# Designed miniproteins, single chains, continued (3): the designs that were tried, part 8

Each design is a single chain, and the fold is of that chain. pLDDT is the mean over its residues in the fold that is shown.

## One batch from the design tools (miniprotein)

Design m8263
Fold by ESMFold2-Fast:
Structure m8263 (fold): chain A 87 residues (1-87)
Amino acid sequence: APTDAQRMQAGNRMIRTQRQQMSRTYSQDTVDQISGIVLYGMQLMMQGQSRDQVIQQVTQRMDQRGMSPQIRQQTIDIVTRVLDIMN
């Protein structure tokens, strides 16, 4: 089974790839906001939060930041993919 360090490396590589893809569509500020929320979700999972708890907390954080529905959906999709690769 992969170690926590190996899971973190896999998650970080996925975030880097997603940043490069998002930079083709979004401003740097938007890419940084999305990436920050994704990293927050990854940190919560490493602290032992369930997927459902992570998604709930990430969604609340995005609502507090006033992110558009389209940006929230993109962020959730990336968070879900990162959490999947870490498991």
Scores: mean pLDDT 84

Design m8264
Fold by ESMFold2-Fast:
Structure m8264 (fold): chain A 75 residues (1-75)
Amino acid sequence: AEELYKKGLEALKQGNYSEAADYFDKMADEYEKQGDFKKAIESYRLAAIAYRKAGDTEKANEMDKKALEVAKKYL
């Protein structure tokens, strides 16, 4: 998960927002599988921000919805 965060940050520095969003989405999935629901929610929100910067509002809304669903189900 931490390695995906590093890759996501590197993609953000390069302006590769869609790639950064994909790394943060994968990071969220890993944290969810580990039972770290707070970090999963944070990671989905990071993915949403990155998708919005990429101009992909639909994917950003999907990530926000996933964060809400995790919060509702596990917290």
Scores: mean pLDDT 83

Design m8265
Fold by ESMFold2-Fast:
Structure m8265 (fold): chain A 73 residues (1-73)
Amino acid sequence: VEELIERLRELGEEAVRAARAGDLERALELVREAERLAQEALELARAAGDEAAIERLRRVVGELGRAIAEALA
């Protein structure tokens, strides 16, 4: 799960960078990939009963969503 969370952060940072550059198509593709990884990581954390991982994942997803929204403003 931790490796998926780290990959999610990397994809999110790349999506924010693309959004800031005005590359909306790339930003959307990266967001879709990040959403798939986030769901996979969340399902794995839930299956393992790893509340700490669930909380970290929710925080990362929220932070990335906010950053992307600000980059597109």
Scores: mean pLDDT 78

Design m8266
Fold by ESMFold2-Fast:
Structure m8266 (fold): chain A 94 residues (1-94)
Amino acid sequence: SMEEARREVGEVAGRTLEEVRALKRAGASPEAIREVLLRGAREVLAIMRERGVPEEEQRARMAELRTFYRVVAAAVGLDPEALAAELDELAAAA
């Protein structure tokens, strides 16, 4: 259901944010944080696709994720536009 998909996506986003916070506290590299963010994005896409979320809703959720990831990227020393482009590439893949 759309409700279950939204719940699962929210859980992935929450786990990803907590892992990013933990890595930042541990002094991990921006590259390590980037890998966690991209894994989170792949999990979000997989959930939406497996749950049959309509394409329009998938685009809306990915747009929100892109905005959030730009903010996180800037905070951890990653290029926000490069990370946004990687998310766009993941969304367009296959």
Scores: mean pLDDT 84

Design m8267
Fold by ESMFold2-Fast:
Structure m8267 (fold): chain A 60 residues (1-60)
Amino acid sequence: MRREEALKEIREYIKKNNGQITLKMVEEFAKKYGISLDEARELAREALNEVLKEEGEKQK
């Protein structure tokens, strides 16, 4: 589904950008995948948490 594809691409973006993502990029992903900005923000936060967990702590 498109939200799952958005999550994967956002996660890869965060990894390429030293664990960072800007609101501008969140808006671009929202438009690209046809999802709301609020939904894209939640996906970005989820992806950021996943990247931080992998780098700072093992997934439990």
Scores: mean pLDDT 75

Design m8268
Fold by ESMFold2-Fast:
Structure m8268 (fold): chain A 67 residues (1-67)
Amino acid sequence: EERRARARLAAITLLDLGVPREEVIELVAKAFNLSRATAQRMVDEIEALSPQERARLRAELERKLAE
């Protein structure tokens, strides 16, 4: 749960920095001990969001993980 939330935040951050999709999938899978399929699903879900939804999700994850 927490690991997946941190992984989602990392994926959003890297995508916002302009890191290529495939590189983000590899980095997130490796850093958080996720399967590549799980990391790919996370990135696909994030990329399906509008920029506004993506920014909102990032803020919500940052708030949740700060607690």
Scores: mean pLDDT 81

Design m8269
Fold by ESMFold2-Fast:
Structure m8269 (fold): chain A 111 residues (1-111)
Amino acid sequence: MGAEALAAVLDALNAGPEAAAAEVERLAERVREAREDPERLIELAEAARDAARAAEGLVGPRLAPTAREVERLLEEAKRLAEDPEKAEEGTELAVEALRRLAAALREAAAA
């Protein structure tokens, strides 16, 4: 369930941004595997959006521009997933959003 994916990212955020980046990349892989299951894709996209919000709250203003863009991309991915013919496009968009979040978390860890 998406709640388990969110919990894993939240636990990793407590360990630090690098650990959170690794969990976000695992979430991106789970999103990719859900490409033929729109309901699961929507659930994972919602968990990813909540993870981006939590990451912004813990890392602060440095992550805010990336977190807002990631949230926007995940909302669009959810809309695309509601159309079975666009679920593939929605999946790729959600994966790209999560990769951007992971990269920003690694940059925050290095600073």
Scores: mean pLDDT 81

Design m8270
Fold by ESMFold2-Fast:
Structure m8270 (fold): chain A 61 residues (1-61)
Amino acid sequence: AAARLAELQAEMRELGRQLTDANANKDSAKAAEIGARLTELGRALAAAGRAPAVDGAIVQF
């Protein structure tokens, strides 16, 4: 749990850095790909936070 959260947070920081690079280079395709990866990591972070913490966290309209 804690180790998984740390790994996911590290990946989010890395992707944030890459997103900044993509935006600086005006690479919309790469920015979209990184955005999709960030969305997946957000879901993984919510899931790794255990069932009670996930309740309602990612299920929004």
Scores: mean pLDDT 70

Design m8271
Fold by ESMFold2-Fast:
Structure m8271 (fold): chain A 68 residues (1-68)
Amino acid sequence: SMEELFESFEKMVTAVVEDLLARGASRAQIRAVVDVIVAYFAKEEKLSPEEVARLREIAERVVDARVA
């Protein structure tokens, strides 16, 4: 389901952000990696504009919650 896709995406992005932070990556570096992941999913899954916006919201929330 789409709900399961968004939940799996959030868990994956969270793990990536936490790994990058542990390795001393800057906010700009983390944002760049996350943006590439969102762009990749948007293309591969052929998501609607609304679904892409939701992926971006999830990604932004994860980054903002974990990166100062």
Scores: mean pLDDT 84

Design m8272
Fold by ESMFold2-Fast:
Structure m8272 (fold): chain A 68 residues (1-68)
Amino acid sequence: MLVVELTDPRALEVFSRVAERIQQLRDAGKISPEEAGELLLLAAEIVVKDPTIPPEEALKRAEEIYKS
């Protein structure tokens, strides 16, 4: 877990919401465990750089990078 990179409480809140959504998608079988892991890493990087980003936009950006 990238806790050291997510020391900003705002970034932690956004990441928590994105991580919850990624877990829901994985549990529903809509994404693979491998995709879920990559999206979590990308989302952590995104929210560290922009702690004010909405969770939905962070997830969308992570998905766009993953599919590139």
Scores: mean pLDDT 78

Design m8273
Fold by ESMFold2-Fast:
Structure m8273 (fold): chain A 85 residues (1-85)
Amino acid sequence: MEVTVTLVTSSGYSETFTLEPGQSVTFKRGDKTYKLELGEDLVVKLINLNTGKVLASGKATPGSSVTLTVPDSEVPAPVDPLELL
C-alpha cells in the first residue's frame, strides 16, 4: 500500500515522494544528503544522513498523504539552473 509524502520547506519549496511501508528514498540538497523513510509502523521520518539527525516525522494514514514541514536551515531548497526563454 503506497503512501504519498509531501516535503515542504519554510521557504515554500515542495517535493512529493511515493513510498511503500519499509521503503526509503535518498536525495541531495546542496552539500547534504537526506533520507526519507516510511517504516512498517507507517511513521515517516526525514533524516539528515550527514548528521544522523531526524529532522521531521509524521504518522501516515492509509488512503491519505503526509506533509512534513522543515525549516530552510535544516533542508535548503534545491539549486535550480536558470533558464532563459
Scores: mean pLDDT 72

Design m8274
Fold by ESMFold2-Fast:
Structure m8274 (fold): chain A 79 residues (1-79)
Amino acid sequence: SANEKIVELSKKAAKAEKEKKYEEAIKYLEEVIKIAEEANDLESLAAALLELSEVLKKAKKYEEAEKYEKKAKELILKI
């Protein structure tokens, strides 16, 4: 199911982040975002956007991080 794939990819992203493999973590989180958007799972989408923002900050991609944080906050207001 979409939820099972989101959980699996989120675990892979968290492991990559812990190992400081930020580009790999970003790629897993982008896949989570795609699956959550296709499933219209707004809660999972908002969570993934916030986590992507944090990983982007650790990768020093501050402008991209701010963009995803704003998207997540806008989504949370609709949930």
Scores: mean pLDDT 87

Design m8275
Fold by ESMFold2-Fast:
Structure m8275 (fold): chain A 85 residues (1-85)
Amino acid sequence: PTEEELRERRLTALSTEIYSIAKKKNAYEVIKAIGEALVRIRKGEDPVEVFRELIETVKAIGKKNNIDLSEIIELLEKAREFAES
């Protein structure tokens, strides 16, 4: 597998897990936000910066709707750390 193939597999796995959690919590704004963030990364934007902005967006959605999104935030923090490597 190429580096691009491994990156795509990681992004697909991350989005699938976040989708599952967000759907269970009826947090549909999070599903839209992650989708938009993945498009930005695939277009060549810095994934560290994209994940940083996405984390702040998810935090804001959680506060606005009084939903515990800590599990999604933890997944995004790990993805950001991996992208920094």
Scores: mean pLDDT 83

Design m8276
Fold by ESMFold2-Fast:
Structure m8276 (fold): chain A 67 residues (1-67)
Amino acid sequence: KVKELLEEARKKEHLTTQEMVDLMLSMMEAGASADRIFERLNEASKEKGATKETVIDAFEEELREVE
């Protein structure tokens, strides 16, 4: 189900704060670490700023690591 949520989020032009929170909670339920997610987002933000694609890519990478 988390993969379905990420796919739906990728189709949207913007993520609201509530949608972002819901995705974070779903990722944590799947075993992802909030600290690792923030680490990935901070690294991406230093280079080009956080975009929707950057956020979703970070979530997908972390989800793969916890499988």
Scores: mean pLDDT 70

Design m8278
Fold by ESMFold2-Fast:
Structure m8278 (fold): chain A 66 residues (1-66)
Amino acid sequence: SGVEWFEEQIAKNPDDAKAWYLLGLSLMAEGRYEEAIKYFEKALELDPDYTDAKVKLAEARKRLGL
């Protein structure tokens, strides 16, 4: 699955903000919004200017009524 593939990429390179972001997107596609938020926040810890991660974090939060 997409989640498993990105988890493998993160295990090899945990500083890859894009890999964390893509894992978050895969979790959003599965309706796993709380986990998606966590991984978008991780992407933003690594790259605070990651605009796409900021947008998707806001979308995931709205799905939870936050």
Scores: mean pLDDT 83

Design m8280
Fold by ESMFold2-Fast:
Order: C-alpha cells, then structure tokens, then sequence
Structure m8280 (fold): chain A 92 residues (1-92)
C-alpha cells in the first residue's frame, strides 16, 4: 500500500529536482502522471515506482516517448487518488 505511494512520490521528487515538469490527472480509479523533460534517472525512478505498485497488487504502466514519461496507476482508492494527486501538484 504505502510503499507504492512513497515510490511514486520519490519518482516525482526526482523529476522535479532534475528540472522536469510534472502534471497529474485522475480519471475514475486511475492516476496518470506525465513527466516532460525527463532524464534517464527520472525514467528509472518512474519504472521502479511502477514495479513497486505492481508488487503491491496495483495495475501500473510506464510509457516513454522521447523525454516524456507517462505513469498510469489503476486500482487506487478514491482517498489515495486524491491525496496522491494533491501531493504531486504540490511538488510540481
């Protein structure tokens, strides 16, 4: 549960520290995080977050298109989705 949340927030913090821009959207039970201007370190952090989410029983996908990374996480509770979206917006 909390490990997936922490890994995702750590990935976002890494991206912001590296000068990337981060946006988040919520649709149903799905959280989508888009990172633009992502370097290799940020991409690796996002991949680790997705792996942690899958280990915790969540559906997670990572798509890389040039320097844009999209992480999609499904199966989160409405409370966890809202808390994560607000936290990510606060880090951006």
Amino acid sequence: GSDAVQALLDAVRTAVRDGASVSVSVAGDTLTVTIRGAGERSIEAVRRAAETAREQGLEARVEVEGDTVTLTVGGLSPVSLTALALAIMGLS
Scores: mean pLDDT 81

Design m8281
Fold by ESMFold2-Fast:
Structure m8281 (fold): chain A 61 residues (1-61)
Amino acid sequence: GEAEIEALKKEAKELEKEAVRALARDGDEQTALQYAQKSREVTKKLAELLGISEEEASKLI
């Protein structure tokens, strides 16, 4: 439902923030990559639910 879509958007956004934070503040490239990959997977789920491309879904986050 729409609540699930909003939850996925929020989850992907928070994961991207953690990836940026891990890289920028801690210099932890491996942790940053792991968060970025998790954000990508959530974005793929959002794209599938909305019937749009992953690129379009990433713009909605």
Scores: mean pLDDT 82

Design m8282
Fold by ESMFold2-Fast:
Structure m8282 (fold): chain A 65 residues (1-65)
Amino acid sequence: GLEKLERIFEEEREELIRRARELLEEADPSTQEGVNKVVAAALLLALAGEREEALEALREAEEKA
């Protein structure tokens, strides 16, 4: 039923958040590659429904650059 799909979406959501956080930990916002990683992480967080965390990641990277 729908409950099975909801569980799959929750598992995929957790994986997106995990990948996003890994990208943020690797990102050096003083480099173009690092900025690209922050943007990719923010998009993954937004897709996972963590929009506030996505915006905070972008803001913190801008402050540190």
Scores: mean pLDDT 78

Design m8283
Fold by ESMFold2-Fast:
Structure m8283 (fold): chain A 83 residues (1-83)
Amino acid sequence: VKSVEVEVLAETPDSYAVRARVTLEDGSVGIGLGSGPTLEEARRQAVEDALRTAQALHDAGKKDLSEVEKVGDIDVNALWWAA
């Protein structure tokens, strides 16, 4: 893993929602989401999901999710990593 970036999307007294971006040594980028009662838990989930996505993209020879064609609800997926 080359870098990990974490962005807090929402913070409430009871929970956090976090987006993580993980970049692998080859430049593959994965984005993941996490939520939990603490920032640490939300961050952990987001990083785990992002790493899983980055590794899958690396194995497929892709650089990021924009290179992965989805069958079905692309719009829903775009809410989580595309601006």
Scores: mean pLDDT 66

Design m8284
Fold by ESMFold2-Fast:
Structure m8284 (fold): chain A 98 residues (1-98)
Amino acid sequence: SEEREKRLREAIEHLRKHAEALEAENPDDPKARQLSAQLLRLVDTVRELIEAGKLEEAERILRTTIEELLMLGQRSPDVVEAARLLGFSEEEIEKWLG
């Protein structure tokens, strides 16, 4: 749906911002640079899926990525907002933030 596509595009924009912040805030951390580069490649891949109309696949990849980021302690406002856009409940988000 149009609303689903809009939410997915907004979610990838938040992940892009998170990736850029990781690099900017941790310039001397090779793990942060690696994660940033991986997230930027994933944003490009998901954008291509959205443009191809593969919204279910795009959403699945994004949901998995958000879960992995939250498991790694990546709790930025951008990750939280992306999770909300992808339909994670406030209760689910709170469990990862606590």
Scores: mean pLDDT 85

Design m8285
Fold by ESMFold2-Fast:
Structure m8285 (fold): chain A 118 residues (1-118)
Amino acid sequence: MRAEQDEILDRGLRFEAAVLEEIAEHFARLGLEDAAERARAQAEAIGATPSAGARALARRRLASQRSLEQVEALADTHAQIGRLIQAARSASDEEQARVAEALRGLFRGEGVEVADVA
């Protein structure tokens, strides 16, 4: 595998895990224990440890949500993206390159350098 693709996929997994961990903490603060446990389990399933940069990005992502329903939808979306990245790691170099480009687009949309997520 190419080191650049590996780095971007790893940064992507760390970011998805960070978003789910921040959502779990948010649900726990609201007393929504079942929702918090589900989000935490989704973060654990990704198998990546969030960095400080990933957590900062995740907090900005969560802060942009306006309702509980939007936070729930965000959890589902990021869990699905995490599964896609995990699947890409065992896929062809071409598939890994496609997923890596999608992640670069996502990070550009957040106004953050990919290196800041590492």
Scores: mean pLDDT 76

Design m8287
Fold by ESMFold2-Fast:
Structure m8287 (fold): chain A 55 residues (1-55)
Amino acid sequence: SLEELLDEVAEASRKGIITDEVIEKRVEILLKLTDTPVSKQELLDIALKIAKELS
């Protein structure tokens, strides 16, 4: 469910665990919560860039 996704992403982020799987979950949450004008691929690219900077 969406709540379980949010909890998993929040827990991973709090522990500093940034993986492609966590980023994919973040993109999925954004797509479900908001009808953003950007493409899924663009959101995923931004999320991956943030993860690389955090690492």
Scores: mean pLDDT 63

Design m8288
Fold by ESMFold2-Fast:
Structure m8288 (fold): chain A 90 residues (1-90)
Amino acid sequence: STLDETIELAKEDVKRNPDDWLTWYYLGEILREAGRYDEAIEYYKKAIELTPESNTVARARGLENLSRALLAAGRDEEAKRYLEEAKKLR
């Protein structure tokens, strides 16, 4: 499958499971792979928002990947802040 097909399927999965942080996270990951960094950033933020506070491992990973997408988008100061948040959860 092409990346575009994968993105469409991931968007459909999000529509079916809008409260599941994993569906938003996966969509963010696929968009980051596609180089669509600003879109990936928004979906990573939504995934982190929906991730249970007790799941510190998933939250830290989400923040680390959000930081990577922000850095790729040239948003260095935001990337640094989220990376510092991720380190506090370790």
Scores: mean pLDDT 86

Design m8289
Fold by ESMFold2-Fast:
Structure m8289 (fold): chain A 58 residues (1-58)
Amino acid sequence: MKIERLVFRDEAAFQARLAELEAQGFRLVAEGESGPLRFREFLHEARQLLVEVALDRS
């Protein structure tokens, strides 16, 4: 499986990317927060691709 990581500083862009991934057939498999960092992990099983999307508010 491949893993891609995306980091955003803008909340609107972060939310837009989450919506785009869901529209492309990715599903949310994990989420969390650590201090100023918020993250969501999306999986596309057919593509064997995991995308981690993080919002860094620091």
Scores: mean pLDDT 85

Design m8290
Fold by ESMFold2-Fast:
Structure m8290 (fold): chain A 58 residues (1-58)
Amino acid sequence: SEMEELIARAERRLAGSRAALRDYPELAPLAQKGIEAAERAIEAARKGDVETARRLLG
């Protein structure tokens, strides 16, 4: 389903942003924003707010 696909994409983005935070501390503010956006996208998708999740993931 679209919701499951959006959650999967957000989970991959979350993992990537966490890896970036670990490997590139100089990018911490950008990585943190990526984590926040991904977490918000997962929350929106789980609530059925597919439009908000899609906007947050781009």
Scores: mean pLDDT 84

Design m8291
Fold by ESMFold2-Fast:
Structure m8291 (fold): chain A 81 residues (1-81)
Amino acid sequence: MKVEKGEELKKEGEKLYKEGKYEEAAKKFEEAGKLYEEAGEYKKAAEAYEKAAHAYYLAGKEEEAEKAAEKALELYEKYLE
């Protein structure tokens, strides 16, 4: 199920983040966000993309961080609709 797989990927991302593997963590959070978005879980998707943006920023991936942050904002707007 997309939501359960998203939750698994989010937990993997959180583990990688705690290990200081920020780029790998960001990719896991981004994958989780995509699955939550596909499931219509816009708030969870937005939160996952926010975590991805923060992790990309810590990894020095500023362009990827900006894209993830923009995606999170779009998803919050969709949730608040």
Scores: mean pLDDT 86

Design m8292
Fold by ESMFold2-Fast:
Order: C-alpha cells, then sequence, then structure tokens
Structure m8292 (fold): chain A 62 residues (1-62)
C-alpha cells in the first residue's frame, strides 16, 4: 500500500474533524499523515510543507 495514498486519506479525515470543531483529532490525523509522508522513499516535499502549515494552523485553534 502506498504511504502517500494513506497519508491523503488521513488529510481528508483531518479536514472532516476540523469542520466538526474536533481540532485534537484533526491534529492527530495530520501528525500520522506527516509521519507516513516522511517515511516515503520519494517524499513529496510540497505535500509535506502543506501538511506542516495546516498542522500549525490547527494547533493555534486548539
Amino acid sequence: MELISKAVGLVIRAIGYELEGDYEKAIESLEEALELLQKSEEPDEEFIERVKKKLEELRKKA
């Protein structure tokens, strides 16, 4: 299973949690996504940076 595909699923889940106001679960999902992206053999640096920025935004709301 591709780590990137799993990470995308976690990012979508995090957006869902954010829309519901569950910032703690949104942060957890993004942290898992970031870990998977960083473990990829071909890391998508743009995607990693987007996840990091979103994580920072959610931490400010929590």
Scores: mean pLDDT 79

Design m8293
Fold by ESMFold2-Fast:
Parts: C-alpha cells; sequence; structure tokens
Structure m8293 (fold): chain A 90 residues (1-90)
C-alpha cells in the first residue's frame, strides 16, 4: 500500500526521497536504488528483501522478474515511487 511504501522508505533511511517526485531526480547512487527495491517489496508483499544491485538496469530487471512487469529504465526514471507502486499493484 501507499502507507507501507512511505513507512518502508522511512525505516530504510530514504526519508529524503519524496514519493511524488520523479525517480530520475531523487535516485543518485546504488545504495538508494537497493533500498527503493526493498521498500517496494515491503509495500507489495509485507517483507523486506534486499539484493546486491548497483544500477537502474539491474533494478528494472529485478522488478520485471519479481512482479511480472515490463518496465524500461526510461519508464522507471519518469515515474514517482507512488506511480511505480500503483503500477505494481495493478
Amino acid sequence: TEARLEKALEILGLENIDPEKRLSSVLRNPSQIKVLYAALNYAVTGKVIGYGISSLQELVDLINDRFGTNITVGQLRSMTPLELLEYLLS
């Protein structure tokens, strides 16, 4: 849920990531990418799952594999965290 995403971002140390801002403006390093993936997993499944990812392409590949989506890096960069969560839950 949206509330789970916000709580997960807070718990995982991404309280400076605005869930309504484009991901291209807020993701600056591999640590933030890894934590975003863990937060999305928590929001969808209720479990915190971490992976050793280092790039946006790896993040996109993991999201597509785990959630059965077909998102591109370009699409991910243009989405907000909330828009991405809504897409994963649809």
Scores: mean pLDDT 68

Design m8294
Fold by ESMFold2-Fast:
Parts: sequence; structure tokens; C-alpha cells
Structure m8294 (fold): chain A 62 residues (1-62)
Amino acid sequence: MKYLAEAIEDYEAKSPEELSLKKGDKLIVLEKVDNVNVYAENVKTGEKGYVPRVYIKILKEL
């Protein structure tokens, strides 16, 4: 199941596998990996990567 989400804080990726975020960025959550991380796509950049859940807000199911 996919979700629309929004970045609530800026985040700089610490590895090539992570996704950098700017506050207000829209994301498609592709996979809920665990209780800490999701795998998401940044709608603006088209880049995919892991995102800590604490930096995003789920808006709706897709």
C-alpha cells in the first residue's frame, strides 16, 4: 500500500541510500520498512531512498 506524505523538517541524507528532504516536500511512501524508516520517492526530484519516519507526516493512502 502506498501513501502520500509530507516532510515536516529538513533532512540531509547521511548515505547514498537515504533521501534528502526539505520541509514541505511531497513524498510517495513506497514501503514501510520498519518502525524507524520508510522507503519513499520525493515527488519534486523523482529520487528514491530511505527516510526516518520522524521527518514525515502521512497525509493519505493512495
Scores: mean pLDDT 83

Design m8295
Fold by ESMFold2-Fast:
Structure m8295 (fold): chain A 62 residues (1-62)
Amino acid sequence: MEKLLELAKKKAEELGLSEEQIAEVLEIVKKSKSPAELLELARKLKDEKAARAIGIAVNEYI
């Protein structure tokens, strides 16, 4: 999941997320064991920008 972690960070930064939002995205990526689980965790996020950053990163990863 290392490459997915780096992609999620890059996409969050490109979308202009705050340091707090980026930290949340990275925590969720680290907590997930698969791209599918990561997308399910992202759907539970109330932060639309964080969820979008994760979605884009997963799409580029797979």
Scores: mean pLDDT 78

Design m8296
Fold by ESMFold2-Fast:
Structure m8296 (fold): chain A 58 residues (1-58)
Amino acid sequence: SRELEEERRRLAREIAEKLEEVARDIALELVLAGRSTAELLSGSEEERRELEEEVARL
């Protein structure tokens, strides 16, 4: 029973860590995309607002 309890805690921790990593990776990719799209800023404010909305959805 104690072993089963430890197994569940380990799995829960692994799942939580994976979810956090995925969320961070997505957020970082969006931030990097925003920086690399500095050229779009000179073209359209609409595209800038779309990126801001995507980040807000996280």
Scores: mean pLDDT 66

Design m8297
Fold by ESMFold2-Fast:
Structure m8297 (fold): chain A 74 residues (1-74)
Amino acid sequence: AYEEAVRADPRNVDAWTNLGRVYYEQGDYEKAEEALKAALTVDPRHAEALRLAGEVNEALGKLENAKRMYEAAE
């Protein structure tokens, strides 16, 4: 699973992004934020991770952070 993939290779941006998506879909916004933060630490310009980070920050009420993530994704 994605958790296993990120443990095996912590620099796997796609695995971190997919893990963030799974947590977001489950409503676990804090875990989604952590996974997407890890993805963006490896690749700060990863468009899908930035878009998901925007959605997660919006759900968490971090509207200024959400705006920055959406702008960076475009």
Scores: mean pLDDT 80

Design m8298
Fold by ESMFold2-Fast:
Structure m8298 (fold): chain A 65 residues (1-65)
Amino acid sequence: SELQEKVNKKLEEESKKLVADIKAFDARMEAEGRYDSEEVARYIAEVLTRLGDALDEAFKELKKS
């Protein structure tokens, strides 16, 4: 359960960072007066890839511990 709690805490922290990053992106799009669906889709794909990499690293660290 200790490993599960540690993973869950890291996921929660990364999720909070993700939400903040999305808000910043949305504010930028609003300030520029545009919402390019293709640019948004690419941004979402990049964010998901980054989250996946962070999860993989977290699991590798926990496996070592």
Scores: mean pLDDT 74

Design m8299
Fold by ESMFold2-Fast:
Structure m8299 (fold): chain A 70 residues (1-70)
Amino acid sequence: MVADVEAVAKELSKEFGIEVVHYPSAGEAPAPDKNSLIVAFSAPPTREQIRTVIETAKKAGKSKVYLISP
């Protein structure tokens, strides 16, 4: 089955209580602030990679993750 990065991010966002926004390019993502984590992938990330990013953001006290990937 084709994993939709955006759908996976939304599912994990609900599990961890962290807002996750997917962008196809870095140019569309907002500037970083103290409450957000920006992570870029050169290829579509796996569910496990997205989970690790969200878990790291939550432990760091971040409320948002901006996920940049194809």
Scores: mean pLDDT 75

Design m8300
Fold by ESMFold2-Fast:
Structure m8300 (fold): chain A 58 residues (1-58)
Amino acid sequence: MAPQTFVDLFSSLSEEERNAALESVGRAAGVSEEEIERIKKLSPREQANALYEYATSI
């Protein structure tokens, strides 16, 4: 699970910045485009947790 500091930092980003991070890190981690688009529809907190899991899998 993502540290609270990471969740807070990610949630402070704009929607465009959050989407760019999810696309970049998700693709690098081998996540499908369908799953990336699903995560983009979630809350910033849920997006941060997913991004942290993707980053730790690279």
Scores: mean pLDDT 81

